# Designs tried in a protein design run: designed miniproteins, single chains, continued (4). Part 91

Each design is a single chain, and the fold is of that chain. pLDDT is the mean over its residues in the fold that is shown.

## One batch from the design tools (miniprotein)

Design m15353
Fold by ESMFold2-Fast:
Structure m15353 (fold): chain A 70 residues (1-70)
Amino acid sequence: GTATAKASLEAAIAALEAGDVVAALYGVREALKQITDPEVRALLEEALRALEAGDVATARAHLRKALELL
């Protein structure tokens, strides 16, 4: 549900602040399982791609925007 997705996104952002990209990837993937909103899903998919490319700053920006829309 939305509360679970929000918790997963907050955990993913905290993981990125700690430098734990693997934990952040896990949190984004867990959030995607709970989210059906196409705009939020697109932001999370962009964040996932940024993390896979090593672009932490872009990923963090997309995750923050997704969290604001939840």
Scores: mean pLDDT 84

Design m15354
Fold by ESMFold2-Fast:
Structure m15354 (fold): chain A 60 residues (1-60)
Amino acid sequence: SMKEAEEHLKKGEEAYKKGDYRTAASHYGQAFRLYREAGDLEKAAEALKKAAEASQKLLE
C-alpha cells in the first residue's frame, strides 16, 4: 500500500541520516517495490534513486 511505501521511505531516510546505508538501501528498495505495485511510478523512481545512493555509500 502507499502508506507502507511511505513508512519504508521514512525508515530509509532515518537510517541514511545515521550512516546505516545497508538498512537505508533495504528500506528504500522496499519503498520502490511498494510504490511500483501501487502504480506510482514517479515515487517508485525516487525511491530507487535513493536506494542507489545508499548502495553507492557502501562502495566508499
Scores: mean pLDDT 87

Design m15355
Fold by ESMFold2-Fast:
Order: structure tokens, then sequence, then C-alpha cells
Structure m15355 (fold): chain A 55 residues (1-55)
């Protein structure tokens, strides 16, 4: 995995979020909605991990 800028992380989350199960989407949205850099990083990691597991 490569490091992402905040903008790239947001774009990735927005792209992948609709493809996740409702429970995981809610968890990512909770982290995403807090708006701190740490929460954005945790949301991004969850999204990437969920996407990798589906593939």
Amino acid sequence: MIKLSDEEARALIEEVLPTLPEAERARVEALWGKGTPDDLERATVRVLLARARRE
C-alpha cells in the first residue's frame, strides 16, 4: 500500500464506501464524520482492507 494525501484518501473512501456492507459502511462513516486526520487515516485503512478482502 502507498501513502495517500487527504484528498486521495477522501476520494478513495467515497468510491469504495457504497460497495461495503451496511455495518462496515456505518463504521467507516462514523470515523469519516469526526473529521480529524487520525479518524481519516483509520477510515482509509478500513476501506482499503475491506476492498482487498472482497477481491
Scores: mean pLDDT 67

Design m15356
Fold by ESMFold2-Fast:
Structure m15356 (fold): chain A 66 residues (1-66)
Amino acid sequence: MELEVEFVGDVTVGVGFVLRLIGDPRYEVEKVSENVYRVTFHGGREEFEAFVAELRADPNFIVREV
């Protein structure tokens, strides 16, 4: 399951996000541009839906499903 995550105006928020995910083997993170990351998730659908909901609730992120 794949997402593109865009950070609204702050590179520090983006770096913190990547560092949170890089320690979890269920996530693959690819930098697409300075403020856009592609996230691939290898876990369960319910866990993915919870992750997407958490990101969508955060005003620092714009989430697009790929």
Scores: mean pLDDT 78

Design m15357
Fold by ESMFold2-Fast:
Parts: C-alpha cells; structure tokens; sequence
Structure m15357 (fold): chain A 80 residues (1-80)
C-alpha cells in the first residue's frame, strides 16, 4: 500500500548513513518515531518495536502484514 511504501522509504532513508547493525536498529527506530510524529501521533522516547508496530496498526490503519513487510524490508530485523 502507499502507507506501507512511505513507511519503508522513511526507515530506509534513516538507515542510509549507518553501517553498524546496532546503530541501524537505533536509526530505524528514530526514523519510525519521526514518521509517526509527522502523522500527529504521540510516541514515547523509550517505545519498543512492538509498541511502535501497535501504533502503526491502530493509528495509521496498516495491517500486520503491511507492517511486517515494510519493517522487514527496511530494517532486516523482522524478516518474515
């Protein structure tokens, strides 16, 4: 979907400057938080990946499949 593509592109853009896996995970989380905040969603600074996924589902109407594919493609952490 257009929202899933926008999510994947936002995360991928945040990852382009990072080479280390641990730093990529942090960069991906920050890009996701910024994306959610740009949509008018309040996000805790210490939000877990699961909490961020729940916000994508509940607030943006993304399906679990779209979230899993978008994050998996961009981060490589949720490769399912």
Amino acid sequence: SAKSKALAEAIAKGLKSEKDKDKRNEAAKEALKEFLRSQGIEVPDDASGGELGSLLHEKLGLSDDEISEGIGEAVGEYNE
Scores: mean pLDDT 68

Design m15358
Fold by ESMFold2-Fast:
Structure m15358 (fold): chain A 59 residues (1-59)
Amino acid sequence: SAAERLRRLAEASERAADLASKQAELYRQMGNEESAARMERAAESSRDLAELAKRALEA
């Protein structure tokens, strides 16, 4: 169902955001601020996608 696909998308996007945030922190510890910023943007995009999918499930 569309609802099942949206729920899986939300879960996958949340996991992607968590992974990207952890990678950003690691890059900052290594002094690679450019890669850290790139990972932070990826985390934000994945988090936004997860929220969009959750809202679609409640509509």
Scores: mean pLDDT 88

Design m15359
Fold by ESMFold2-Fast:
Structure m15359 (fold): chain A 79 residues (1-79)
Amino acid sequence: SEREKELNKIKALFLMNVAIVAADLGDRETARRYLDGAAELLSKVIGPEEAEKVRQELERSLDAGDYEKAAEIFKKAVE
């Protein structure tokens, strides 16, 4: 349902924000765990293939320390 997709988007956004904060603090293990959780929820909204592409782009942005880009990539994926 549309409501279920909206809730999954909200949950994914929450997990993604935790991943960004953890990455900024240098906690790569926590960042990856929450990124994976966000991508799993995102797969229920946009499908597994597109979610995996987004996950890889987000992982590259987090690894590069480009947290603004990571936030923009995620925002585009859920819109």
Scores: mean pLDDT 88

Design m15360
Fold by ESMFold2-Fast:
Structure m15360 (fold): chain A 96 residues (1-96)
Amino acid sequence: TEERLALLERLRDLLRRARAALKAGRLEEAEKLLEEAIKLLEELLEKYPDDVTAHELLKLLKEALEAVKAGKAEEALYYLGIADALVEIELALLRR
């Protein structure tokens, strides 16, 4: 759980940076940050293959990345908003 907590905290930081980049119109920076976040989730799933939340986050981030590549910043922000909420809920549960 400690390792999973650390990975989720790193994921939260990457998502915050990606959202800030999108709001600033820095699509290439957002794409790079999303690719890094996706790799982090894939590493988490190698250790915890049955993690339902991680699978849902991976789907959301892949859709956000697709939106960024298509120049659809608002659509990407929508998916990232959902992902951020899921990460915050998971972090809160791990602390109790």
Scores: mean pLDDT 86

Design m15361
Fold by ESMFold2-Fast:
Structure m15361 (fold): chain A 84 residues (1-84)
Amino acid sequence: AERLLARMEELLEEAKKLLEKLKESDDEEEKKKLLLEIEELLGLAEILRAILRLIGASDETLARAEEIIDELKKILEEAKKLLK
């Protein structure tokens, strides 16, 4: 359980780095690629959260997993706004 949560934390840090690259980019095609990469990271994190639920992870672990998903959704929404 802790190892899957640690992987979700890594996905969140990666998404934050991609968002910063998107903020720095002036290339519309590069911005679209970065947005898709952020969407993929959110998708993977949602799969990991589903696995945590299936294996009966602790309430504390599930609560942190939900926080990570919420942060990833906020990053994705910010990234979408930066595309124009």
Scores: mean pLDDT 85

Design m15362
Fold by ESMFold2-Fast:
Structure m15362 (fold): chain A 94 residues (1-94)
Amino acid sequence: SMTSLTEEQKEEGIKLIEEQIKELEELLKKEGEEKLRKEIEEELAGVEARLKAKVKTPKDAELVELRIEMMRALANSDLEKAKEYLIKLLELIE
């Protein structure tokens, strides 16, 4: 690859994913699954376009694809799959 993530970017990416998992769990406890789904659905198209625009390497493309799949799982109220994709994002950042 021509461009790779720095160690600092990897650490920040890991922290971001861990915070997103925590926020997802807290949002479920407070707001419930349907509200989370609606919020993700409203943002999905714009976020998908923005993420795709940032693709510079095959690894970045895989990160974007996993993020999009996670958001689709959330839109379908499949929280177990959403969490699975978040874990895969963490593994890829290693």
Scores: mean pLDDT 62

Design m15363
Fold by ESMFold2-Fast:
Structure m15363 (fold): chain A 96 residues (1-96)
Amino acid sequence: SAAEAAKAAEAAVEAAREAVEELERLAEEAEDEEAKKAIEALAEQARKLLEEAEKYLEKAKKAKDDEEAKKYALEAEVAAGLVLIALGVAKVIAEK
């Protein structure tokens, strides 16, 4: 249902918010200059993806029909998922 899709998207966006906070922490704690710059770049991309995910989630909640709501919920989940991938990459960079 549209409500189930929106709930899943909301959970994904919440996970992405936590991932952005973790990315920013990893960037701040990075001791190697090259690693720091790489993680900072990933954090910047993740913030933009989170903003996109939040905008799609709001569109899903305001959608006029179930098909439109599911479409926007999926777009929000995809953008949120890319934030989690960015965090995964940053964790590998941080380990050296």
Scores: mean pLDDT 88

Design m15364
Fold by ESMFold2-Fast:
Structure m15364 (fold): chain A 66 residues (1-66)
Amino acid sequence: NEELIKKAEELLKKAEEALKKGDLETARELVNQASITASQIKDGKAALKLHQRAAELMEKIKEAEE
């Protein structure tokens, strides 16, 4: 569980860096990987927080693509 939380957080951080570089495809892939990882977390509060962060990042990526 803790390992999955850390993995999802690292994936989201990498997605933020990819977004800053303008690498929107890599950013989207990393956000999707983070969401899949968060779905495996049994701690509902931790999973919810990670899903919310992933959703916010995905919105920023879609806005940057426009």
Scores: mean pLDDT 83

Design m15365
Fold by ESMFold2-Fast:
Order: sequence, then structure tokens, then C-alpha cells
Structure m15365 (fold): chain A 63 residues (1-63)
Amino acid sequence: GPRRPVTAEDVLTLLKYFPRASQRDIGRVLGVSQATVSRLLREYMEREGLSSREEIVAHALTL
């Protein structure tokens, strides 16, 4: 695996610059599975109180 684990913040950074990117595309760029991207986004949503992909993208654009 990577020396540093991929984080939800890595996923949000990609969504900030590529709001229409699929979880598969993000996984390819970060070198992780689509399932890992899905898990990281779900955990982040629960932590931050976000309920949709649209809310995640809007949140990422304010970072």
C-alpha cells in the first residue's frame, strides 16, 4: 500500500478541482479502490453531518 494512507481530505481536494469525477476516477488518481473512496466519503459525511454528494462538493469548494 502507499506509505501514507489516503484520507477523505485527499478525495475532497480532487472533488474541489473535478466536481464531476466518479469515485472510480478518484480511486485511480489516488491509487486506491473505488470501495475505499466510497468508505472515506461515507465516514467524512457522518463526521461533518453531510447527507449528499452535492453537499460534499459544495463543502469541498469552500476549502
Scores: mean pLDDT 79

Design m15366
Fold by ESMFold2-Fast:
Structure m15366 (fold): chain A 90 residues (1-90)
Amino acid sequence: GAEEARRAGEEAARAGRAGDGREAARKAAEAGAAAARGGTAEAARAAARGGAEAARGTAPELAAEGAAAAIAGIGGAVEAALRSGDLEAA
């Protein structure tokens, strides 16, 4: 869940900084999917951070799918938080 999204986001950022655009995109997509499953603001932020760093560090064509997956994960996490009231408690 949230821990998976956080770890994948961190790995995406690392791969981006190392110049491995393909791995960065894959990890960003994984973070987005984990955030959607976890439904937490923390997971969503981790996925967004990792996806943005991966996208910025890679070629546009390679980064696009990773960034889209991260954004989709954020949307799912935000919706889940709103329905549960967790966003207001944070």
Scores: mean pLDDT 63

Design m15367
Fold by ESMFold2-Fast:
Structure m15367 (fold): chain A 120 residues (1-120)
Amino acid sequence: MPEVVESGGGTVAEGGSLTLSAKVSGVDFSGTGVAWFLNSPETGARVIASISASGTTSYGESTKGRATISRDDAASTAYLNLSDLKKEDTGTYVHLAFASNTPSGLARMVAGEGVEVTVV
């Protein structure tokens, strides 16, 4: 069964940095696109970064230049490096995996539980 196990997070000072990771199992990771979303009580849900199975990256406007997404297909793990953190970056970071291996061609989305980041 598809699973996402996220790690990292915690309390960090404004201007600081941290790295989040998500290990994905139960899917063909090398054929799967992934994304990180921030769910914030004050700003709602927003995209932080995405990376396709082929390695094409896209970044949300609020964190552009401050976030880097990468993947390790051999480890089935995605990484999000965040730098120059602001108080508005506080919230729950959720990893999503987009598996399209269905007979109907529909994409399936697998979400992690999320990791909390607090910028002080």
Scores: mean pLDDT 77

Design m15368
Fold by ESMFold2-Fast:
Structure m15368 (fold): chain A 60 residues (1-60)
Amino acid sequence: SEKLKQIVKEVNSLPGTSYERGMILYEKLKPLNVSKSLLEKELNKANITSQARNIILSKL
């Protein structure tokens, strides 16, 4: 979805740590009902920690 791609791109441009970006990304993705395959594909492009990526995939 275009919204998912936009959110990931926006979060990747934010200053701060990969941990902070992971927290922001999780909060922005919570209201989205996207398929796990699309989510996994876009999260691989996210500038966040591996731990944050795994948590998001397990919770959404």
Scores: mean pLDDT 79

Design m15369
Fold by ESMFold2-Fast:
Structure m15369 (fold): chain A 66 residues (1-66)
Amino acid sequence: AVELYLRLASKDSGLSLEEVREILELFREGREEEAREKTYELMKKRGLSDEQAEGVFRGLKTIAEL
């Protein structure tokens, strides 16, 4: 179940599967601020806006809480 969500998040965001897993691990460790920073860094590096980065961050947070 989790692997399917990781693959969908990777495809939708353009992040690699490893990058998605790393961000989800930060959420699970209670390191939400670092998860936000990493998501924004990776999204901006790929040419996405702050609004798009926030959307990806919220989606990953939802997956981490499953």
Scores: mean pLDDT 77

Design m15370
Fold by ESMFold2-Fast:
Structure m15370 (fold): chain A 96 residues (1-96)
Amino acid sequence: MTITADAGTTIFDGADQAARSGTPLVINVTPSLSTDSGLQSIRDAGRWMGRQRRLGITINLSSSVSDDTYTRLRQIADDLRRDDGIPAVVRRINRD
């Protein structure tokens, strides 16, 4: 399931629907999600997906998302893989 995320509520709704469908969650991140609460919602959704279905999460970033946000999301994906064994991938779309 693919969602465009502008708020934590959208992320949790997407995670719940993806888990019910038995599919990995794909999140397209907007610049408005580049907050501590938004990034924490992504981490929590990844852990929720892993616990319910052992499903992964893919995070797509547009070119408008800052390198700081990209670095923080990569850390979240690394934490999910290392600590929780959850497949987590960060992809920067439209990058050179």
Scores: mean pLDDT 73

Design m15371
Fold by ESMFold2-Fast:
Structure m15371 (fold): chain A 61 residues (1-61)
Amino acid sequence: MKIVLPAEPGREGKKAAEIVMALVKQGYEDILAGFSAAPGEITIYFKEPNKEAEDIARELA
């Protein structure tokens, strides 16, 4: 599963790191597969669907 979130151009990596760290702090590290950055957007990859983790990521975007 993946979600795509908007990010400010040039700040995508910082935004991705902040979201990933928040998910780790909330206990979702085991389902995180990774992240990637593209101009104006970030993608968060999950090993499996998890609505609570997705909702947290979307709130932080």
Scores: mean pLDDT 83

Design m15372
Fold by ESMFold2-Fast:
Structure m15372 (fold): chain A 104 residues (1-104)
Amino acid sequence: SVASRVVEIDVEATQPPAAADAVGSVTLTITVEDEAGRRFTIVLTIGGGAPEEDVERLIEELRRALRAAESGEFTVEGPGSLAEALAAAGRVLEAVAEWQAEVA
């Protein structure tokens, strides 16, 4: 029921190699396949998050990342444009919301 689907979500918790004033971060790597079968990767870096985030937290972080993209704080990995990545992120949010409604 969605125009694209999430094919993979990887969560990485990174500690800086230097111990002094080290702050952990969480990197979300989301691989999305659009309705044309094209795949592209969205990389989001979120500070202070836990690797085992629940669905509600993921939705909030994705919304935050979409807003940050308008200010240029978003990275896109792959052959797609930023506009395509933003559209895919929006579809991911919709798919997650549908899934959450079905399991609630």
Scores: mean pLDDT 48

Design m15373
Fold by ESMFold2-Fast:
Structure m15373 (fold): chain A 70 residues (1-70)
Amino acid sequence: SGNEETLKSLEAALKEKNVVVMRAGLKEALKTTTDEEVIKLLEEALKNADDLQKTMELIEKAKELVKKRL
């Protein structure tokens, strides 16, 4: 399902703690999610990619929402 693919992309984004990998994972997650709240968090994470800590916090929040809605 799209939620499983979204979760996988978010896990990949967090794994390397590298801004390029995080951006790639966020873009893939945006392709597989239709949840408006998740989309907003991922778009905010992309805008703030220069702030690694804030971006990671937003990704973790998005991951929790995806898990809850599996």
Scores: mean pLDDT 77

Design m15374
Fold by ESMFold2-Fast:
Structure m15374 (fold): chain A 55 residues (1-55)
Amino acid sequence: GSADARKGIEEAERLLAEGDRGGAVTAAGHALKEAQKSGDEELAKRARELIERAR
């Protein structure tokens, strides 16, 4: 759901800030899936942007 998507985004941002690009992609991918399930377009967009930034 959206709460799970938000947690995944927060984890992805933390991992990216720590230099763990692989972990950030994984966390953002989970967040994207949860955002899509809840219909939260803003969280889905944020998760996609994190995936692109971590690659």
Scores: mean pLDDT 83

Design m15375
Fold by ESMFold2-Fast:
Structure m15375 (fold): chain A 55 residues (1-55)
Amino acid sequence: MPASPETVARVEAALAENASRPVSQAELARRLGISPSTVSAAIRQLEAEGRLVER
């Protein structure tokens, strides 16, 4: 199932905040208080929408 728009926005913001420092999906999940599977789904949604700058 796709991630909720709220979760996608939170993951996007966290990636933007850490643009100068790479973070793992596990670290993002821990910081946001969500599951790693949810982070993965949110990243896939961001890629599909063209909202993710190159990895």
Scores: mean pLDDT 72

Design m15376
Fold by ESMFold2-Fast:
Structure m15376 (fold): chain A 83 residues (1-83)
Amino acid sequence: SEKEKKLQEILDLARQAQQAIDNGDYESAAKLLDRLAKLSSETLGEDHILTAVALFAKAQALKKLGKEEEAEKLLEEARKRHA
């Protein structure tokens, strides 16, 4: 089904993001985690635990890249959605 294909893509993106993190490739990890968060939000919902995990992991990757302000802004936007 179409939903099964999207779930497989979510799993593939999560695997690729983890490999990028393990390799210290935080630039690729941030891009993969952005795509994962968007696809998870569309498929499972904005408030789903996998969407939250992807957003927090992206913020961590951004901090590793020295993009502290971008990371803080992302976390503040995520907090407002859960307020």
Scores: mean pLDDT 84

Design m15377
Fold by ESMFold2-Fast:
Structure m15377 (fold): chain A 54 residues (1-54)
Amino acid sequence: MEKKKKQLELMMKSNEALGFDSLESLEVILKMARMRGDQELAEAAAELIEEKFG
């Protein structure tokens, strides 16, 4: 769990550098994680979206 949360944080930082806001970054990460079959990363992104914007 800790590793995936840190990976999520790093990916958000990278996406924000590209001009995405926090919600857009999370949605992009969620979509990419689902496409790659990274279920833990997808769950972490979905949980954070629900927590902050749900």
Scores: mean pLDDT 77

Design m15378
Fold by ESMFold2-Fast:
Structure m15378 (fold): chain A 73 residues (1-73)
Amino acid sequence: SKEEIEKKLKEVEEILREMEESGRLTEEDLQKAAELLLEVAKKLGLPEEVIKKVENRTPQDLREVAELIRKKI
């Protein structure tokens, strides 16, 4: 549902924000954000290009995908 997508996106945005504010980058946080974004991207039928960005698991790629999804909602 749109509500589930919004909830997952907000969780990703919070993870990315906390990483930027604290200067702490952990593999667990990146993995969790990527897993949430993959679920949302697949549910929205986003192209393989977007899926690959999430699989890169970098803060920049995750932020770019989160922003793209925010614009679609």
Scores: mean pLDDT 82

Design m15379
Fold by ESMFold2-Fast:
Order: sequence, then structure tokens, then C-alpha cells
Structure m15379 (fold): chain A 64 residues (1-64)
Amino acid sequence: SELEKKIEELQKKIDELQARLDKVNAYNAEMEAAKTQGDAEFAKNRAEYESKVEELKKKIEELK
């Protein structure tokens, strides 16, 4: 029947959209993991530089 054919066409479109949605979800998961790693590296570098700056500022104040 024409109705059965239309249902099959709509189901195929749903399957194609679901596959695309799965790819978007996978990409978002990969980006979140990459961001977490990047944030950790930036936090480590920032803490190191801030510590060095604080030490030098303290030394200058102690010499005044």
C-alpha cells in the first residue's frame, strides 16, 4: 500500500537522522575530553607562572 511505502520512507529518514545525531554526540564527547585535557595543562602552567611571579614579588618587597 501507499501508506506502508510512506511509513518505510519516513523510517529510513528517521534512521538517517539518528545516525547523524549519533555522530554529533560522538564529536561533542571528543571535544569535551580534549577541553578537559587542555584545561588541566593550562591550569598547571598558570599555577607555575603565578607561583614564580609571587615569589619574585615577595623577594622585591623583602628587599625594600
Scores: mean pLDDT 81

Design m15380
Fold by ESMFold2-Fast:
Structure m15380 (fold): chain A 80 residues (1-80)
Amino acid sequence: MKYRFTFKDGREAIVEFDDSDTAEELLLKIVNAMKNLTVEEGDTLTKILLELDKSSTAKETVEFIKEHSEELGIEVEELP
């Protein structure tokens, strides 16, 4: 699956993951897709990680971000 994550400052991360990826693996892919992570972006990603269970999937992480998009300042779009 392929998704676009857009932060409040307009910076984007495009990441691809499968059904076997964990929340932590997805967040690491987002970090790696961004050249330089701001403190605010890092704090937001840390907040997401702390709200999710250790067993959470990448798909559940995407659903969590969609549900809390305004609070987190991240928009998520599924790409073809």
Scores: mean pLDDT 79

Design m15381
Fold by ESMFold2-Fast:
Structure m15381 (fold): chain A 62 residues (1-62)
Amino acid sequence: KKEEAERLLEEGERYIANGDYDKAMELFDKAGELAKDDRELQIRVVGHKLLAIANKIDDELA
């Protein structure tokens, strides 16, 4: 499950690079479900979600 969650985080980063923040957030939400028993991985998921939100806001404000 941990490896699956890590793959979802990597896929989400690719969608952020393409400007597809909604799809990135969906992947991060799924990674969060898989990470519920792993504190370190949960922290990484939250960080990725914050990055996606920050990038979306920056794009919308620019």
Scores: mean pLDDT 78

Design m15382
Fold by ESMFold2-Fast:
Structure m15382 (fold): chain A 59 residues (1-59)
Amino acid sequence: SLSEKSGELRKKLVEAIKNNATQEEIDKIKEEILSLFKDDPVLKAAAEHDINQLIKELS
């Protein structure tokens, strides 16, 4: 499902941040998550907000 795939990519994002991945790598994972919501601009905006908050909390 979309939620399951999003959850998997978010776990990958958390792991990348914890392993001091480059900003380029972090941005690539973020783009992969956001691409899942390409057909729904409201959900995409909500997902981007949640991801940006997650990055701030883990950085």
Scores: mean pLDDT 82

Design m15383
Fold by ESMFold2-Fast:
Structure m15383 (fold): chain A 89 residues (1-89)
Amino acid sequence: DDQQQQLGDQSTQLVGQFKSNSQQVTNILIDFLLSTNPSLQSAAQQVQDLYNQGQSPLDSFNVATGGANDNGDLLTSQQISQMGQLYQD
């Protein structure tokens, strides 16, 4: 789906833009999830937990969101659209 692809690309760009330490990138990804949709609180916690277990911020984000998103359970089309709007010029 084009919207899911755009979200993935924008997530990668966000991580690439912030050439900060890995914890700072992890915090940005968590804030992105929570500011866009508070129902993603469990996914946000999973990102932090996976990062603490030695995963990279991007891998942690993809694991925490990817599996549920593939099944359409975590993110609705509306939520994906709202996330996409955060990165509009």
Scores: mean pLDDT 59

Design m15385
Fold by ESMFold2-Fast:
Formats: sequence, structure tokens, C-alpha cells
Structure m15385 (fold): chain A 77 residues (1-77)
Amino acid sequence: SADDYFEEGLRLFSQKRYEEAVEKFQKAIELDPNNALAWYNLGVALAELKRYEEALEYYQKAHELDPSLKVPSSLLN
């Protein structure tokens, strides 16, 4: 399920396995594109990989779905 992929992504992220975490978060949003936290955590994992432009896009999508999820100010010019 989407929740299973999301939880697996969080587990991999906690182990600093960021590329694998990205894969699991991508699977979570494929199954549930309205999961704002999955979009947000995909952005966080991409930022850890220094893929800042991609991270910003996913943070913005998360914010659009849930305005309480703020885009990190460190990624704004």
C-alpha cells in the first residue's frame, strides 16, 4: 500500500539510505498523490542528496496540498 511504501521510505531515510528512501517515497505518491507528507519527505530526501532544485519542487507540491507544510527557507533565494 501507499502507507507501506511511505513507512519503508522513513525507515530507509533514518538509516541515511537516501536514494532508496526517494524510491519508496516516489512509490507512495504514485499510489496516493494526495499524501502531502510523502511529497514533503521526498523533498527532504532529495535535499540530503544535494538535489535542491528537485527538492524545492516537491516541497512546493507538499505545501499546495497542505499549507501547514512549509518550504524550508534555506531553499528560497
Scores: mean pLDDT 86

Design m15386
Fold by ESMFold2-Fast:
Structure m15386 (fold): chain A 56 residues (1-56)
Amino acid sequence: DGEALARAREAMLALGLSPAQVAAGIATLLAGGSARELAEAAGISVAAASRILRAV
């Protein structure tokens, strides 16, 4: 889980997301959120959220 979360955080930072968006995204992933929920929380497209989930 730590390794997977580190990859997700790295992917979000690579997209240019703010620290607040990254924190919201990580919180959603920790809660077991879907790509849709991740997209809404981080303020990104579902396609970008799906790519982050695939990188994990």
Scores: mean pLDDT 80

Design m15387
Fold by ESMFold2-Fast:
Structure m15387 (fold): chain A 80 residues (1-80)
Amino acid sequence: SELEELEKKIEELERRIEEAEKLVEEEKKRYEEAKKSGDGIKYAGEGLRLIGAETEIEVSKRGKKKLEEKKAELEKKLKE
C-alpha cells in the first residue's frame, strides 16, 4: 500500500529528526563551551558543525511535511 509506504517514510524521517535535534542540543552545548574556552579554532569548528546539523534538520522537516501532505491527500481519497 502506498499509504503504508508513506507512513514508514514519515516515521523514519521523524526518528531521524528527533535524533538530529538531540545531537543539535549537544552541539549547542559544545559550541558554548568552546566560546567560553577562548579557543577560536574550536569555536569556529563547533559553529560549522552546528550550522550543518541545523541545515540537515531543516531539509528533513521540509521532506517530512511534503510526505505528510501527500499522505493526507491519499487518506482523503481513500475515505471517499
Scores: mean pLDDT 81

Design m15388
Fold by ESMFold2-Fast:
Structure m15388 (fold): chain A 86 residues (1-86)
Amino acid sequence: MKEEAKEEAERLIKEAERLALEAAKAFKEGKYGEAAELLYRAAELLRRAAELYEKGLGDEEMAEALRRAAEIAEEQAEKLKKLAEE
C-alpha cells in the first residue's frame, strides 16, 4: 500500500513535469490558452501527489513542496489565460 502510494505519487509528478514542458512549447508558439490548460492539469496532478505523500506516506515536507509547486503552476496558468484574452 505505502509503496504503491509512492509509485503513484512519483508517476503523477513525472506526468505533471511532462505537462509543464508541453505548456512551455505551447507558450513559445503563442498558444496561451492551451499552455494555461496544460498548467492547470499539471497543478491538479501535483496536488494529488501531495495528498498521497501526506496521507499515504506521512511526508508532510514533500506534500507542502508539491502544493507550493501546484500554486506556482496555477498562478502561471492564470497569467497565460489572461494573455489568451488579448
Scores: mean pLDDT 86

Design m15389
Fold by ESMFold2-Fast:
Structure m15389 (fold): chain A 79 residues (1-79)
Amino acid sequence: SKAEEALALAKLALALGRLAVRLAPPELLPAAIAAVLAAIGGIILAEEAIKTGDEEKAEEALREARAALALALAVLAAA
């Protein structure tokens, strides 16, 4: 389901965001932290979508997860 895909992607984004926090120089640390917070938000939305079966919330969670992943990858590429 989209909600399960969003959860998996958000968890991946969180793992990469945490790695970004560990590797980021001081100037990129705020962006790395933002990636972690966005990933956590994506996990919360995805878990709620799984519990309620809300397809719109599942799509929102997937968008949030993708944004968090992109930010984490951008920080890692710049570090």
Scores: mean pLDDT 88

